# Designed miniproteins, single chains, continued (3), part 95

Each design is a single chain, and the fold is of that chain. pLDDT is the mean over its residues in the fold that is shown.

## One batch from the design tools (miniprotein)

Design m11290
Fold by ESMFold2-Fast:
Order: sequence, then C-alpha cells, then structure tokens
Structure m11290 (fold): chain A 77 residues (1-77)
Amino acid sequence: MSEEQLEAEVLAAFAVMIAALARNYAKKTGSEEVKKLVEEIEREADRAVQHAKAGNLPEAQREVERILELFKELEKL
C-alpha cells in the first residue's frame, strides 16, 4: 500500500466515523437544526469518500475539514 492509498483510506474512514457520530447525536436530541447539520455532514462525508476513492487527497482533506467545522456547529446546539 502506498502512502497516498493509506492516507485516502484513513480520510474516508474518518469521514464515515464522524458522520456516524453525528447520526447518533441526532437520535438523542431530535432538533430540526441538528437534523439539518447531520444531513449536511453526511453529504460532505459522501464527497470525502468519493474524493478519497478517486485519489484526490487534497479535496478529501478539505471535505474532512468541512465535516469537522459542521460537527463543531452541531456541538453548539
């Protein structure tokens, strides 16, 4: 496995994990604002996975950064 392939797999796995955590948060709170942020996190996670699979590491990393910012907003609700 190349360094790039390993980075891609790690970024994809991280995006999926954050999306799963966000979904669990939504189940506990039930807020419409929480649901909207979780849906956005899920969309960005899907994009991160797609970019990682395509070998677009800079784009995958950027999507992960967006997911983290959205997750911070989720924690403030």
Scores: mean pLDDT 81

Design m11291
Fold by ESMFold2-Fast:
Structure m11291 (fold): chain A 125 residues (1-125)
Amino acid sequence: MESLKAELEEILAQADQLEAEIAQQLSDAQTYLALASKDSSVLQQVQDLYARFQTLADLVLEHIARGKELAKKGLESDDETFKKLLEQVKSLYDAALQHKTELDAVYTQLQDIANSLKAEQALKG
């Protein structure tokens, strides 16, 4: 039980780090969208990527929130119920990581466009 509780605590710590990273990426993505709003040639592409980013971020955060709720119930339950809920928490965290991989790919595309726009703007002013 103590080793399984330690495993849960590690997953929750990793989930907290993931939430913090997504919050920063969301802030950056908003900045990239604002930058693209000044360039009609990329605006539609950046808007589409930003919408996809928000959808993926919501999915990751929903999996984390559900995982945290199940973790709390597990810690308040008997050993057998805890083991079953821990497996569900692990499954939700794995799903969150899969969506985070897709989110990071979209984020990289947004960042690349933003860096190109910044370079172009630096040459003009």
Scores: mean pLDDT 88

Design m11292
Fold by ESMFold2-Fast:
Structure m11292 (fold): chain A 100 residues (1-100)
Amino acid sequence: NEQIQALAEQYLQALSQKDFATARKIAKELRALSLEQLRSQLSPELVAAVEEYLANTEPEDITKQKVIELMKAKGWSEEEAQLAAQLVTSEVNEKRLEKR
């Protein structure tokens, strides 16, 4: 994704210039775009399975390996299970970074 690459370069430049306010803003945009990109790579059915898992599982009980094993048990391919695990892990990390 060309937009994600451009933002990543701007993020690194802001860090090198010690512009932490701009770096934080870009990091938030990068995380949002990365999540959107991951969702676009999954089928609607797989996205629904991820949402169901996130709704019914405590964040502390979520591991990448456990998500992979559960998705494969549901009949998803290794590649689809890996993408689902990446999405789940990314959404859990975003929730941990957000303070209400």
Scores: mean pLDDT 76

Design m11293
Fold by ESMFold2-Fast:
Structure m11293 (fold): chain A 89 residues (1-89)
Amino acid sequence: DDARMEELLARLAALYREVADFVIANTDDEQAIADARAALARLPESRAAALERVKADPSVTVQDLEDIVKEMEKEIEEAKKKLLEEAKK
């Protein structure tokens, strides 16, 4: 259902925001900070494009988006762990 898909895409956008904010707060790597800021600037357009793609593709299900959210949450936790390991050096 479209409302659930929009909710899941909003969750993905929130996760990307969380990662970018974490990188900016926890690293002094100028390239990483620049990449995070660039990703944040592209979020509204990326979300709009993803929503249009999902609506245009009847093979994409709510379950597919839930699986993507789960995978992204896992990748974000791994990325945060790596940044914390660098911070401990």
Scores: mean pLDDT 73

Design m11294
Fold by ESMFold2-Fast:
Structure m11294 (fold): chain A 64 residues (1-64)
Amino acid sequence: MMPPSLSEVEALIREYSKLSGVDYSGVLQRLRATLATLSPEEQERLRGNVATSIEDEIAQLRAE
């Protein structure tokens, strides 16, 4: 599977925020700052891991 772009990960985090009712603006800012310090390979891995975790949480919330 092709790793998601930063914009796609941010869109998932915003969707999760809407469904959960929690403000994730601080998490988005921290993610952007962390990605800026990582190599391209590490950035790809982090984006993939975050996207998978958020997609799983969204699926659980939508199933309820």
Scores: mean pLDDT 76

Design m11295
Fold by ESMFold2-Fast:
Structure m11295 (fold): chain A 98 residues (1-98)
Amino acid sequence: SMAAALEEAAAEFARMVSHYPAVKDGLLEKFKTTPFSEAEKKAFEAFLKAVEAAVNGEDAEEVAELFGKAAEYLGYPEEDVEEVKRTVREVMEVLRER
């Protein structure tokens, strides 16, 4: 079911958020040394900002907008960008409850 999938996604996202302070420097080093395209660089920067916003307890909408920007930079269609934003909002809502 969608609820079970969102709970699983919420658990994985929570794990990522909880581990981010320990892996942040490694992620930044990999970003600097990986030969990304300009679009991939913008997407990765938006992704890191989304993770940091979630770690800092920012609103679900702010986190969703940053994930949407990452998908947009990777060339996803508008409908898929909106679906990503919706999914992130739902994941953030589940995380708030548990």
Scores: mean pLDDT 72

Design m11296
Fold by ESMFold2-Fast:
Structure m11296 (fold): chain A 87 residues (1-87)
Amino acid sequence: SPEIEALLDEIYGLVLRVINLPSATEAQQAEIQALAEQLAKLIKEKAPVSEIRKVADQLIAVISQIDPELAARLRELLDRLIEALEA
């Protein structure tokens, strides 16, 4: 779906921006990378939305400790992605 592809590109770009922030610790960078890889795998494997949402919420929680504004934007994008996956 072009909509899902566009949302994934925007989410990936936002995650990369967060990882490259000076305020992100090495431990936070590693955790974000692991959660983002897990999220991508679940989406590729068409896992249940409940599993995708759980990992998405964990990713948002880590990012919110670094930049609450970017975390809020990521939540909006992930909510739209989950809605598109349920359609």
Scores: mean pLDDT 87

Design m11297
Fold by ESMFold2-Fast:
Structure m11297 (fold): chain A 82 residues (1-82)
Amino acid sequence: MAVIEEVKRLVEEMLKNPSKAAEIAGEIIRLASKAAASGEMSPEELREIGKLLDEAAPQADEKGAIMLRQAADFIYSIADNL
């Protein structure tokens, strides 16, 4: 399954369930990290995920926005170190 599609699903779930923001952000980071480590995703594809999270942040509550931005920054860092 495409990792980016799973990340989109998790972002939608976070927006519907703000109480799970930290849990879902952690799962997004885990998926991206695993895909990077396995070579399933290129640095460019990882940056696409980071951008998707940054674009979704304004739609979340304050905590969700912080979690999405932190996840994006972490994923950008993974991409830059591949």
Scores: mean pLDDT 83

Design m11298
Fold by ESMFold2-Fast:
Structure m11298 (fold): chain A 70 residues (1-70)
Amino acid sequence: MPSAYEGAKAAGEAAAKGDAEGASKGGRLNSQSSYPEPGDKGAKQAVVGGAAGDAALMEAGAREASRAEK
């Protein structure tokens, strides 16, 4: 299974690059599957940070997802 950190990081990076498709894939993977995970909060923050072009915020969100997974 992919880690919450990797999923959040990938979605955030896609959003940071302005890749709406990649960001959507990351978000849909978690919400559309209806699989609630503690890391979902971090994943959403990573996407928001990426969309805002804030790589540091994106990474912080990914780390939060990783902490919830551990």
Scores: mean pLDDT 58

Design m11299
Fold by ESMFold2-Fast:
Structure m11299 (fold): chain A 59 residues (1-59)
Amino acid sequence: MTVTLNGPPGNSTNEMKKILESKGIKVTDIKWNGQFGDPSFDPKKVEELIPSLKDGDVV
């Protein structure tokens, strides 16, 4: 399974990538649109999404 991360450059986005890859999910790209949205880049919340993720999803 392969996903794209959407998040600002920084520690939290890198931690999310590591968690996904440790669970066997390949992260092919990290996209960031230059805009701050919500501070919702919680690595623990990413783990909760794993069972519902599909190939090509954006997290």
Scores: mean pLDDT 67

Design m11300
Fold by ESMFold2-Fast:
Structure m11300 (fold): chain A 97 residues (1-97)
Amino acid sequence: MLEEMRRAGEAAREALIAAVRAAVDAALAGLTDPASRAAIRAVGDTTLRGLETGDPLFSLVLGVAMAAILATHTEDPEARAAARAVADALAAEAARI
């Protein structure tokens, strides 16, 4: 029982980390501006660190908030689309918890 629950928790965390990495990588593939790329990486790195060391739901919600703020404050349409895509992906993972 406890070992199965621990393994399930580890697998779920690994799946969340993989999903966040995939969403960030997809967003970065569409971006050429160094500042926009750095901002998306910062959101991704912060969310991933939270998933590895803290509460998964709180880390995903914080990631959504950071991506949403980036989307509202950027004037670059590609950066805005990338930030919205990251926010939507993180929100979808949070809804599964």
Scores: mean pLDDT 81

Design m11301
Fold by ESMFold2-Fast:
Structure m11301 (fold): chain A 61 residues (1-61)
Amino acid sequence: SSNLQQSLEDSKASVPAAQEALRQAREELRDEPWDEEKRHRISAKATAAGTKAIKEVREKK
């Protein structure tokens, strides 16, 4: 493992609310995979939540 990977995991752990939002978005993608557009929307939401968590932790660091 690298310091980059550990930093990412620390970022997720430091922002539990954002991590929970990301988890829920992933579950929505899992539960509703039938619609291509909806799958894209849920996937984009998950990506946004992840990016938000990383940015927030990075700003605090």
Scores: mean pLDDT 65

Design m11302
Fold by ESMFold2-Fast:
Structure m11302 (fold): chain A 96 residues (1-96)
Amino acid sequence: SLEEKAKELEEELKKKVGGEMAERILEAASGLEYLRAQNPEMEEEELFELTIERLKENLKKAGEELNLSEEELRELLEKALELLRLYKELEEERKR
């Protein structure tokens, strides 16, 4: 299921960067609904891009705090973007 895939990626992220940093990244990745509520006049595409921007900022801070390589940051971004897409799909299923 989509929920099982999201859980697997969440656990992989926690193992890679630790629980505290993973929580910050996961909060940013799951923030689309919250951002939509705060920006009701923004288009869905713009909200999605804003969510990606917040995610990139959180990953940049994680890289600085954990001394991650550019390659490790790219891998984390890829996994975090996959989580963001899964969260969006789960939200859409709830609203069916």
Scores: mean pLDDT 76

Design m11303
Fold by ESMFold2-Fast:
Structure m11303 (fold): chain A 100 residues (1-100)
Amino acid sequence: MEEIEKLLEEAIETFEELAELLSERDPETAKKIRELIEKAKEALKKKDYETALKIFQEILGLIDQWKKEHGATEEEAELYRRALELISEIKELLDKEKKE
């Protein structure tokens, strides 16, 4: 599915930008996010979109916890919101494909 692949790629880019910003304040969390991004890229290569989605949800959970503990900058919060929106769209597309 061409549309879902594009959204998955945009989600990867958004998480890579978030990891870069976080690397200045929490390099350990940034490293964990990057490791999960690599796993998501591997799932995407296999066309395993459900596994990629699950990994993105795990990244969102890590960032949400980090935000609660350390606070987020405006830029970090904006990227996180963009990631949430992209992941929501991916989930909706996957749910529709499963029914068809």
Scores: mean pLDDT 81

Design m11304
Fold by ESMFold2-Fast:
Structure m11304 (fold): chain A 72 residues (1-72)
Amino acid sequence: TTVETGVVDGQTVTVTVTSTSTSVTLTLTNNGDKPVTVQAVGRDTASGNIYQTPPTRLAPGETATFTFPAVL
């Protein structure tokens, strides 16, 4: 599991990446005090495939979870 933190419109957003042999799960958390719209783009290191979440509106303290198949 990897955790990364970024800043979107002055709000801190945490991206947690959990990888298994069959899936990659992204959890986006808004740690700020204002709503933000975020989109995560990354590469699955096992397959080399690029994955992208839809733009997602997160209220303060809200989390969104996206699961992608890991094609090996």
Scores: mean pLDDT 73

Design m11305
Fold by ESMFold2-Fast:
Structure m11305 (fold): chain A 96 residues (1-96)
Amino acid sequence: SSAEEEARKLLELAERDLELAERYAKQAITNYKLGKEKGEEYLKLAEEYYTLALSAVQQAKDAAREAERLDPRLRERAEEIIERGEKLVQELQEAK
C-alpha cells in the first residue's frame, strides 16, 4: 500500500540519518579529545559536529517513529534505530 511504501522509505531515511549521525559523532568525539590536548580550534570543531550529530539523531528518531506509525510491522527496526540514536547521544555527552 502507499502507506507501507512511505513507511519503508521513512525507515530507510532514518537508517541513513543515523549513519550520518554516527559519522558526525565520531568527528565530535575525536575533536573533543584533540581539543583537550591542543586547544580552542578543535573544541569549536567538536561543538559543530556535536550539533550536527544531535540534529541527525533527532531526524532519524522522528523518521523511525513516523515509519512505525504508518506500518506497525516496522516497530522492531524503528525501535532499534531510536535506541542506537539515544546511545549515540549518551556517548556524545560523555565525550564533551
Scores: mean pLDDT 91

Design m11306
Fold by ESMFold2-Fast:
Formats: sequence, C-alpha cells, structure tokens
Structure m11306 (fold): chain A 95 residues (1-95)
Amino acid sequence: MEREEEERRRRMRELAEEGLEAARKIEEKDPELGRKLRSDLMNALGAAEYDPRLIPLATELAEAVKEAGEAVDDPEKMKEYIEKAEEYLEKIAAS
C-alpha cells in the first residue's frame, strides 16, 4: 500500500510539472487565466498531498491543464480542456 501510494504521488507530481508548464504557456496568451490555473493546480496538489483520496482528481486536473496548454493555438479545443479542468477543481473543492 505505502509503496503504491508513493508511486501514485510521484506520477501526480510528474503530471503536475507538465501542467504547470502548460499553464505558463496559457499565461502568455491569457495572463489572468494562466495564473488562475497555476494557482488552482498548486492548491489541488497541496490538498492531494494530505488527502490521498484526492490524488486521482488532482492527477486528472493536471492532465486537463496540460492538454489545454498543448491546444493553446486552437481556441475551441483549449476551452474544452479548461472546462474539464474547472469540473475537476469543483470536485476537489467539494471534497
């Protein structure tokens, strides 16, 4: 259990690094949105570090932010991934 938990946390942190990089790319086009996503992702990661039940949601959030950053040149696709990220943020906040 402990070893599996550590591996889940490590994967979450790896995806979070990619998500934070993606948020920076979004910030270049939309500074307010990029900063919000970076802050929200950091807060979600902090919560998941103390509550392992949040790890799957924080991981999904990081993936959605990463995909939004990859779609930064496609406004419709980027908006779809941002809406996905907002849904995961709402679920984390409700937990």
Scores: mean pLDDT 82

Design m11307
Fold by ESMFold2-Fast:
Structure m11307 (fold): chain A 86 residues (1-86)
Amino acid sequence: SFEEFAQLVAETRKAYEEGYKKSYDEALERVRENVDRLIAYAEELAKSGKGKEGEILIDNAQSLRDRYEAELRKKKEIDELTKKLE
Protein backbone atom coordinates (compact mmCIF):
# COMPACT_ATOMS: atom_id res chain seq x y z
CA SER A 1 0.00 0.00 0.00
CA PHE A 2 0.97 3.68 -0.27
CA GLU A 3 1.25 3.90 3.53
CA GLU A 4 3.67 0.94 3.60
CA PHE A 5 5.71 2.71 0.92
CA ALA A 6 5.90 5.98 2.87
CA GLN A 7 6.92 3.99 5.97
CA LEU A 8 9.69 2.23 4.01
CA VAL A 9 11.06 5.59 2.80
CA ALA A 10 11.04 6.96 6.36
CA GLU A 11 12.77 3.80 7.68
CA THR A 12 15.40 4.04 4.93
CA ARG A 13 16.21 7.63 5.95
CA LYS A 14 16.38 6.62 9.64
CA ALA A 15 18.66 3.66 8.83
CA TYR A 16 21.08 6.02 7.06
CA GLU A 17 21.17 8.43 10.02
CA GLU A 18 21.43 5.62 12.62
CA GLY A 19 24.13 3.86 10.59
CA TYR A 20 26.42 6.87 10.78
CA LYS A 21 26.16 6.64 14.59
CA LYS A 22 26.68 2.85 14.75
CA SER A 23 28.51 1.77 11.59
CA TYR A 24 28.79 3.03 8.04
CA ASP A 25 28.69 -0.49 6.56
CA GLU A 26 25.50 -1.36 8.47
CA ALA A 27 23.81 1.82 7.21
CA LEU A 28 24.69 1.07 3.58
CA GLU A 29 23.38 -2.52 3.82
CA ARG A 30 20.04 -1.42 5.32
CA VAL A 31 19.65 1.40 2.79
CA ARG A 32 20.37 -0.95 -0.13
CA GLU A 33 17.79 -3.54 1.05
CA ASN A 34 15.11 -0.90 1.63
CA VAL A 35 15.75 0.86 -1.71
CA ASP A 36 15.64 -2.45 -3.65
CA ARG A 37 12.36 -3.35 -1.93
CA LEU A 38 10.91 0.11 -2.58
CA ILE A 39 11.79 -0.05 -6.32
CA ALA A 40 10.27 -3.54 -6.70
CA TYR A 41 7.08 -2.40 -4.95
CA ALA A 42 6.84 0.77 -7.08
CA GLU A 43 7.19 -1.26 -10.30
CA GLU A 44 4.37 -3.60 -9.17
CA LEU A 45 2.12 -0.59 -8.47
CA ALA A 46 2.82 0.75 -11.97
CA LYS A 47 1.92 -2.63 -13.53
CA SER A 48 -1.28 -3.04 -11.46
CA GLY A 49 -2.98 0.10 -12.90
CA LYS A 50 -1.97 2.70 -10.30
CA GLY A 51 0.17 4.32 -12.97
CA LYS A 52 0.44 7.89 -11.65
CA GLU A 53 1.18 6.78 -8.07
CA GLY A 54 3.61 4.16 -9.40
CA GLU A 55 5.43 6.71 -11.60
CA ILE A 56 5.97 9.12 -8.70
CA LEU A 57 7.19 6.30 -6.43
CA ILE A 58 9.51 4.87 -9.14
CA ASP A 59 11.03 8.33 -9.73
CA ASN A 60 11.62 8.84 -5.99
CA ALA A 61 12.92 5.27 -5.54
CA GLN A 62 15.33 5.59 -8.49
CA SER A 63 16.63 8.92 -7.16
CA LEU A 64 17.29 7.30 -3.76
CA ARG A 65 18.86 4.23 -5.37
CA ASP A 66 21.23 6.30 -7.52
CA ARG A 67 22.47 8.26 -4.48
CA TYR A 68 22.97 5.16 -2.32
CA GLU A 69 24.51 3.10 -5.15
CA ALA A 70 27.10 5.88 -5.59
CA GLU A 71 27.99 5.58 -1.88
CA LEU A 72 28.15 1.76 -2.17
CA ARG A 73 30.52 2.00 -5.16
CA LYS A 74 32.83 4.36 -3.24
CA LYS A 75 32.81 1.99 -0.24
CA LYS A 76 33.59 -1.04 -2.44
CA GLU A 77 36.49 0.78 -4.15
CA ILE A 78 37.95 1.79 -0.77
CA ASP A 79 37.59 -1.79 0.56
CA GLU A 80 39.27 -3.26 -2.56
CA LEU A 81 42.16 -0.76 -2.35
CA THR A 82 42.63 -1.48 1.38
CA LYS A 83 42.70 -5.23 0.65
CA LYS A 84 45.44 -4.76 -1.98
CA LEU A 85 47.54 -2.61 0.38
CA GLU A 86 47.71 -5.38 3.02
Scores: mean pLDDT 68

Design m11308
Fold by ESMFold2-Fast:
Structure m11308 (fold): chain A 67 residues (1-67)
Amino acid sequence: GRAALLTALAELRRHIGDEVLSKEELKEVIRRLASGEVAERLVELLDQLEAEELTGAEFYDRVAALL
């Protein structure tokens, strides 16, 4: 559910600061916790993070706003 996804993304944000998870690991977590359009939007936000269009903090805030 949404709460579990937000918790997982908060953990991922912590790991981005302390220890970087791979893009593929992040996509797998997203696809397991969300489905359909929400999963695709989260992957799009991750691509924006990788393109340096978003900071880690902005990524988390935009994900929270999307859910």
Scores: mean pLDDT 65

Design m11309
Fold by ESMFold2-Fast:
Structure m11309 (fold): chain A 68 residues (1-68)
Amino acid sequence: GPVEEAEREAYEAAKTGNPQLAVDGASRAGQRAYEKGATPEEAARNVARGLQKGGYPLSDDPAAAPPA
């Protein structure tokens, strides 16, 4: 479904190893899921999951700041 595709696209974007491509790909994937009827929360959750699976360093430590 749309959220599953968003997770996959975010995963592929993260696998590039480029933070800007990861963010841009994830944003596009989330927007497409939303256009196909996913809620913004569902789209964001699945995009975040894809990014994490692809190795994008999301802030999972309360003391860690996201990259600038």
Scores: mean pLDDT 73

Design m11310
Fold by ESMFold2-Fast:
Structure m11310 (fold): chain A 101 residues (1-101)
Amino acid sequence: PIATVTVTIVNKGDEVTITATATGDPLAARRLLELLVKLLPGVKSAALLGNTAVVTATGITAEEAVEAVKKALEELGFEITELKEEKVGDETIVTIKAVKY
C-alpha cells in the first residue's frame, strides 16, 4: 500500500474521541479531519497534530462515529482491512485499519 491509516474511536458516556494517524500520504490526516468535521454532528474540537487528526464530538454513539469514519476513508480511496470493537471498563474502543494502493 502507498498509504495507511489507523483510527481509534473511544466512546465514554455521550462523548466520542476519534484519533486517526496516517502514514505514506502527507495530506491524509488533514483530509480525514476535514471530512470528519463535515460528517459528524456535535463536534466540540478538531485538531491536526502532524500526521494525526483528533476529533471530539458529543451526543453521538460509537456506531455513528464508525459510520462517519468509514465514509471518510472510502471517500479518500482507502480500503478497510480491520475493524475491531472492545469494551474496556466504561469505554467502547473501536480500532479501524485502512490501506490505499
Scores: mean pLDDT 87

Design m11311
Fold by ESMFold2-Fast:
Structure m11311 (fold): chain A 96 residues (1-96)
Amino acid sequence: MARRRRVPVEELEKALEEAMKEAGVDPSFIDLARRLAEVSGADEAEIEVHEDGSITVTFRDSATGRTLGVLVVSRADPENPERFAAGAIVTAGLPE
């Protein structure tokens, strides 16, 4: 069953570390998630652990409810279960 949590961005690292340990994901992706939260200007994150062990982190502005960015971490190589791929998109907050 997929598990979903919403946390303030200041609690993101702890909540994500817990979710990654549950899914068996390398915690090195926590730094990437933290940087994405900083770049997007998000104050809230929604963490979803999927049945396949992939993790989705959605970065939000709590005042508007808008999605500012998404990070997905999934298994890239089934021969090496410690190998993961991360994809990220930021929809707001990049200066021209």
Scores: mean pLDDT 69

Design m11312
Fold by ESMFold2-Fast:
Structure m11312 (fold): chain A 80 residues (1-80)
Amino acid sequence: SEKAKEYIDKANEFARKAGEYQKGNELQKKIADYYREAASHYAKVALALQSEDSRDIAEQHEKKANEYTKKAEELEKKYL
């Protein structure tokens, strides 16, 4: 599915961002953890979209991915 590929691309992008922060100070490591959680949940959205009867599961993971992305971005804006 083309839509599943978009979520895989998002997962890869946020995993890359997590990698950039993971070797930093404690705050940067926390930002890395949030981006890593977002990446994991976007990957699970992609997986759910390829399964039958997984629409609710996809929506739940997308919501969690968005929440973790917001937490990471808030820390970046406030402290970086």
Scores: mean pLDDT 84

Design m11313
Fold by ESMFold2-Fast:
Structure m11313 (fold): chain A 67 residues (1-67)
Amino acid sequence: MLSEEQIEAGEKGGRVGEAAAVRAMSEQGVSADEAAALGRQTGIDALVAQGFSREEAEAALAAASKL
């Protein structure tokens, strides 16, 4: 399970990463909604690739949204 510290770091990193992705994709003509959806999916895939289960990755993102 992820610690509160890891969840907080994930939320902060997710917000910065999402903002950067939205900016980069907006320059390519992609909408903000599409960029946000792609950023979220990329975050889940990255956590799964690091050894977290899909359920743990989804729970971490849901918990981060609460902070």
Scores: mean pLDDT 63

Design m11314
Fold by ESMFold2-Fast:
Structure m11314 (fold): chain A 67 residues (1-67)
Amino acid sequence: SADAAALAAAEARGQSKTPVNKLMNKAIEALEKGDFKEAEEYIKKISDTTGAPEQDLKDSVEFTVKL
């Protein structure tokens, strides 16, 4: 069965107890402030945790802040 969501949630908990959702919110906030380096670091942490490509995550965040 495709339990990728459950696996991603377990990985997020293993990463300093910070849920992926909180990292996404921090990346969005950083981009809104113009802190591109900080946003990139959060996107990289999410990518490392979930296995999602950084480009897909960056596109999602940029869509949210209209970059």
Scores: mean pLDDT 67

Design m11315
Fold by ESMFold2-Fast:
Structure m11315 (fold): chain A 66 residues (1-66)
Amino acid sequence: MLEEITEKGREAHELIQKAREAGLEEAAEEAERIMQDGFNSRSAEVLMEALEKAIELVKEALEKKE
């Protein structure tokens, strides 16, 4: 659980950074909001779901850009 959350968190952070560098500020902000809501939920399951959702959101935005 914790190791998976750490790995997903790193992936999400890297993708958000790439999105910001690509000028996809809105997508990056939305992903950060989703992650923050996950952290504030105080539930590991909700946090994991939030991280996966944020990753998917940023990946889709980056693919549409390129």
Scores: mean pLDDT 78

Design m11316
Fold by ESMFold2-Fast:
Structure m11316 (fold): chain A 102 residues (1-102)
Amino acid sequence: SAAERALEELQLAFIVGVSLAVTAGMREIPAEVAEILERLVRDGSPGIAAAARRLLAALRVGDVSLEELEEAMRRGAAALGMSEEEIEELLARFRAAFEALR
């Protein structure tokens, strides 16, 4: 359905954002981010669940704010050659995904 596609796009945007933070060297995430990843392992498609499992294996819960996570995502995206406009679009998509999936 259209709703199922929209949900999967939100799940993918969330996974991509967290993956970029890992690319920037982040190894700790907020507890709420870990809780969303754990739900994606249970409820996501096989590809989404596998990606969420890999992220949880690379990350631990720590005293990290969402602002610090977003800053790491910015650094990761910039390291991959993304423009400022592309980075702001990615962050907006991640924020929407976080709010929808929390």
Scores: mean pLDDT 90

Design m11317
Fold by ESMFold2-Fast:
Structure m11317 (fold): chain A 101 residues (1-101)
Amino acid sequence: SPLEKFKEKAKELLYFLRQVAFLENFPEDIIKLIEEIEKTVYGLFKALEAGDAETARQLLEEYKKKMEELIDAVTNPKYRERLKKLSEEFIKAAEEAIEAA
């Protein structure tokens, strides 16, 4: 189902964000931004479970804004590229889940 695909892509994204957050000397501002992104992803999941497509759309736009900020702040090109790919897959799965809600 679209919701199960969303869960899978969310898990892949969140796992990578946690790996990145465990790096030594990671700036505090980036760690805080990752925490906010995780919170937004969880909120999006809850909205989709509730069938609240309007709230899910609003949270997806918030996610996009925060993720753009994170990508711009990440200095490691390999992590930046991986974040872009995982985020694109997550957004696609989220949009498919919203349309099915």
Scores: mean pLDDT 84

Design m11318
Fold by ESMFold2-Fast:
Structure m11318 (fold): chain A 75 residues (1-75)
Amino acid sequence: MEEIDREIANALLEIWVAIAKKTGDAEFAVKGVKRLIEKGYKPDPDILREVADLAEKAGLTEQAEWLRKEADRIA
């Protein structure tokens, strides 16, 4: 159950990353990541770093720094 939940969380993150790359809007991907972490999920650190890079390109510097710190904490 928990492992399947992690796979679903990572699949959702990959979809949000793909959408953010198409639209240039990383804010919804950052909000999605925050919700998953608040619910106790531990997303893949590499996906978190990819979201951080997208957030930085969108000008969300503080959110990008937070995501990188979370990735380092989980890794």
Scores: mean pLDDT 77

Design m11319
Fold by ESMFold2-Fast:
Structure m11319 (fold): chain A 89 residues (1-89)
Amino acid sequence: MELKERARELLKRARELVKELREYDPELAEKIEKLLKEAEELIRKGEELEDSDPEEAKKLYLEAEMLAGAALLAASVAKVVKKKEEKKK
């Protein structure tokens, strides 16, 4: 339960950054959005397995958290890079 909530919170934060990213780099935003959709599918699959295979569900939630975290990092880095490139152009 708590691991799933953590994954959902990271997903939410990454989506906010991707919304900003879409304004200046729509191609990269689409790539990161695909990672976020993968993380959301992992959460959904984990929810389906919670009763029958709770250990597999926990593993899926952990993978979703890692993927959402990676997406958040990628979006954050892209924002910093854009800020520097904006000064050069």
Scores: mean pLDDT 79

Design m11320
Fold by ESMFold2-Fast:
Structure m11320 (fold): chain A 81 residues (1-81)
Amino acid sequence: LTEKQRERLLKELKNFYINNLGLSEEEAEARARRLVERLEELGLDEKQLEEFWEELVKRTKFIRDVEEFERVVEELLEEYK
């Protein structure tokens, strides 16, 4: 991940956690950071990151529960392992 991609993903994830899942800024930041770190560990390129984000948004657009969201995240991450 480039620094710019990492910052953008952190911001987008944090906003999703706050606006869609109703988490506090503190919890949203912590969760967003953990997910970005996991994506970095997988070594995803720019195209894979874009595909991951598009698929995540597609699968989670109607999800309002944190546990359901995290389940979808885990399912997607398994596809890249």
Scores: mean pLDDT 79

Design m11321
Fold by ESMFold2-Fast:
Structure m11321 (fold): chain A 68 residues (1-68)
Amino acid sequence: MPMTEFDRAVEEVGLLLMTRHVEEYLKLDEEERREFILELVREKYPHFSEEEQERIAEAVLEAVRPYL
């Protein structure tokens, strides 16, 4: 299946988290981790709607959870 813009955003934010912010992320609790990812999404994709940014953040949180 071709990668959608949503799928690309999830991949890019997940990669950014794992390569530059993983140590900070591991120190956070579940609620703080959600807020941390949401801030990264807002910074990287400011032209998405707030609802879309929240959906990307939730997808990233779920995608990285099994690896951390």
Scores: mean pLDDT 79

Design m11322
Fold by ESMFold2-Fast:
Structure m11322 (fold): chain A 82 residues (1-82)
Amino acid sequence: MLEELIEELKKAAENSDPETRGLIENAIRVLRRAAENLEKDPLAAEFDLGVLYLISAVLKVMGGDTEAAELIERAAERIREA
């Protein structure tokens, strides 16, 4: 369920440094927008999914937060499967 993954991301953000927290909060916003746009604007949703994978890559390379990155990837996959 997408909301369950978002709640896990919020928890990860609370335990993160300010830079990592900002990236996670941005990812949550993009996730909600992608889910909303999936039927209304599929191209915008696809673009937002690409942004989510980029945020995940940044978290892994720069922030070292692989748990948050994996949660973002799983949430993006759930939106893509819908």
Scores: mean pLDDT 80

Design m11323
Fold by ESMFold2-Fast:
Formats: C-alpha cells, structure tokens, sequence
Structure m11323 (fold): chain A 64 residues (1-64)
C-alpha cells in the first residue's frame, strides 16, 4: 500500500540518519513529502526528519 511504502522510506531514512548519512536520509524524507504528502501523519514524520537533517547539516558534518 501507499502507506506501507511511505513508512518503509521513513524507516530507511531513520537508518541512514543513524549511520551519519544525513544527505541521503534527507533525500528519502523529501521523497516521502513529494510522493505521499497527502498522508498527514507520514508527511509530519517526514517533515520532522527533514528538519533534523537540516539542523545537523547547518553544524559541522561528522567526518570518518
């Protein structure tokens, strides 16, 4: 379903964020907003994720 697809993208974004892959996580959250923005709960979760990515990227990005 569309909801399950959006939830899978959010879960992958959370995984990428946890791995320090912030730009990739941000792209997945934006993809949810572009394709599933009509689902309010999922749009809110993706927006929160994208804002978290934005805050981290405004600081010094952690390097390996």
Amino acid sequence: SARAAAEALIAEGERLFAEGRYEEAGRLYMQVLARYGDLPELAARATAGARRVGRVLREKHPLA
Scores: mean pLDDT 82

Design m11324
Fold by ESMFold2-Fast:
Structure m11324 (fold): chain A 58 residues (1-58)
Amino acid sequence: MDKEEVRKLLESVGVDPKAAAEALRSPSRAVRESTAAEISRLTGLPKEEARRLVLELE
């Protein structure tokens, strides 16, 4: 799955990709980890890959 597919998938479930990227850059480790886990669950990708692709969308 590429970053454009991730963007469309997030938008299809009502998640703003910019808000998701902002949460992944949060100073709170708990917010970053929970956001990465949710994106991983939604996309089926590993947390690190899901985080990287969403951060590239901006």
Scores: mean pLDDT 80

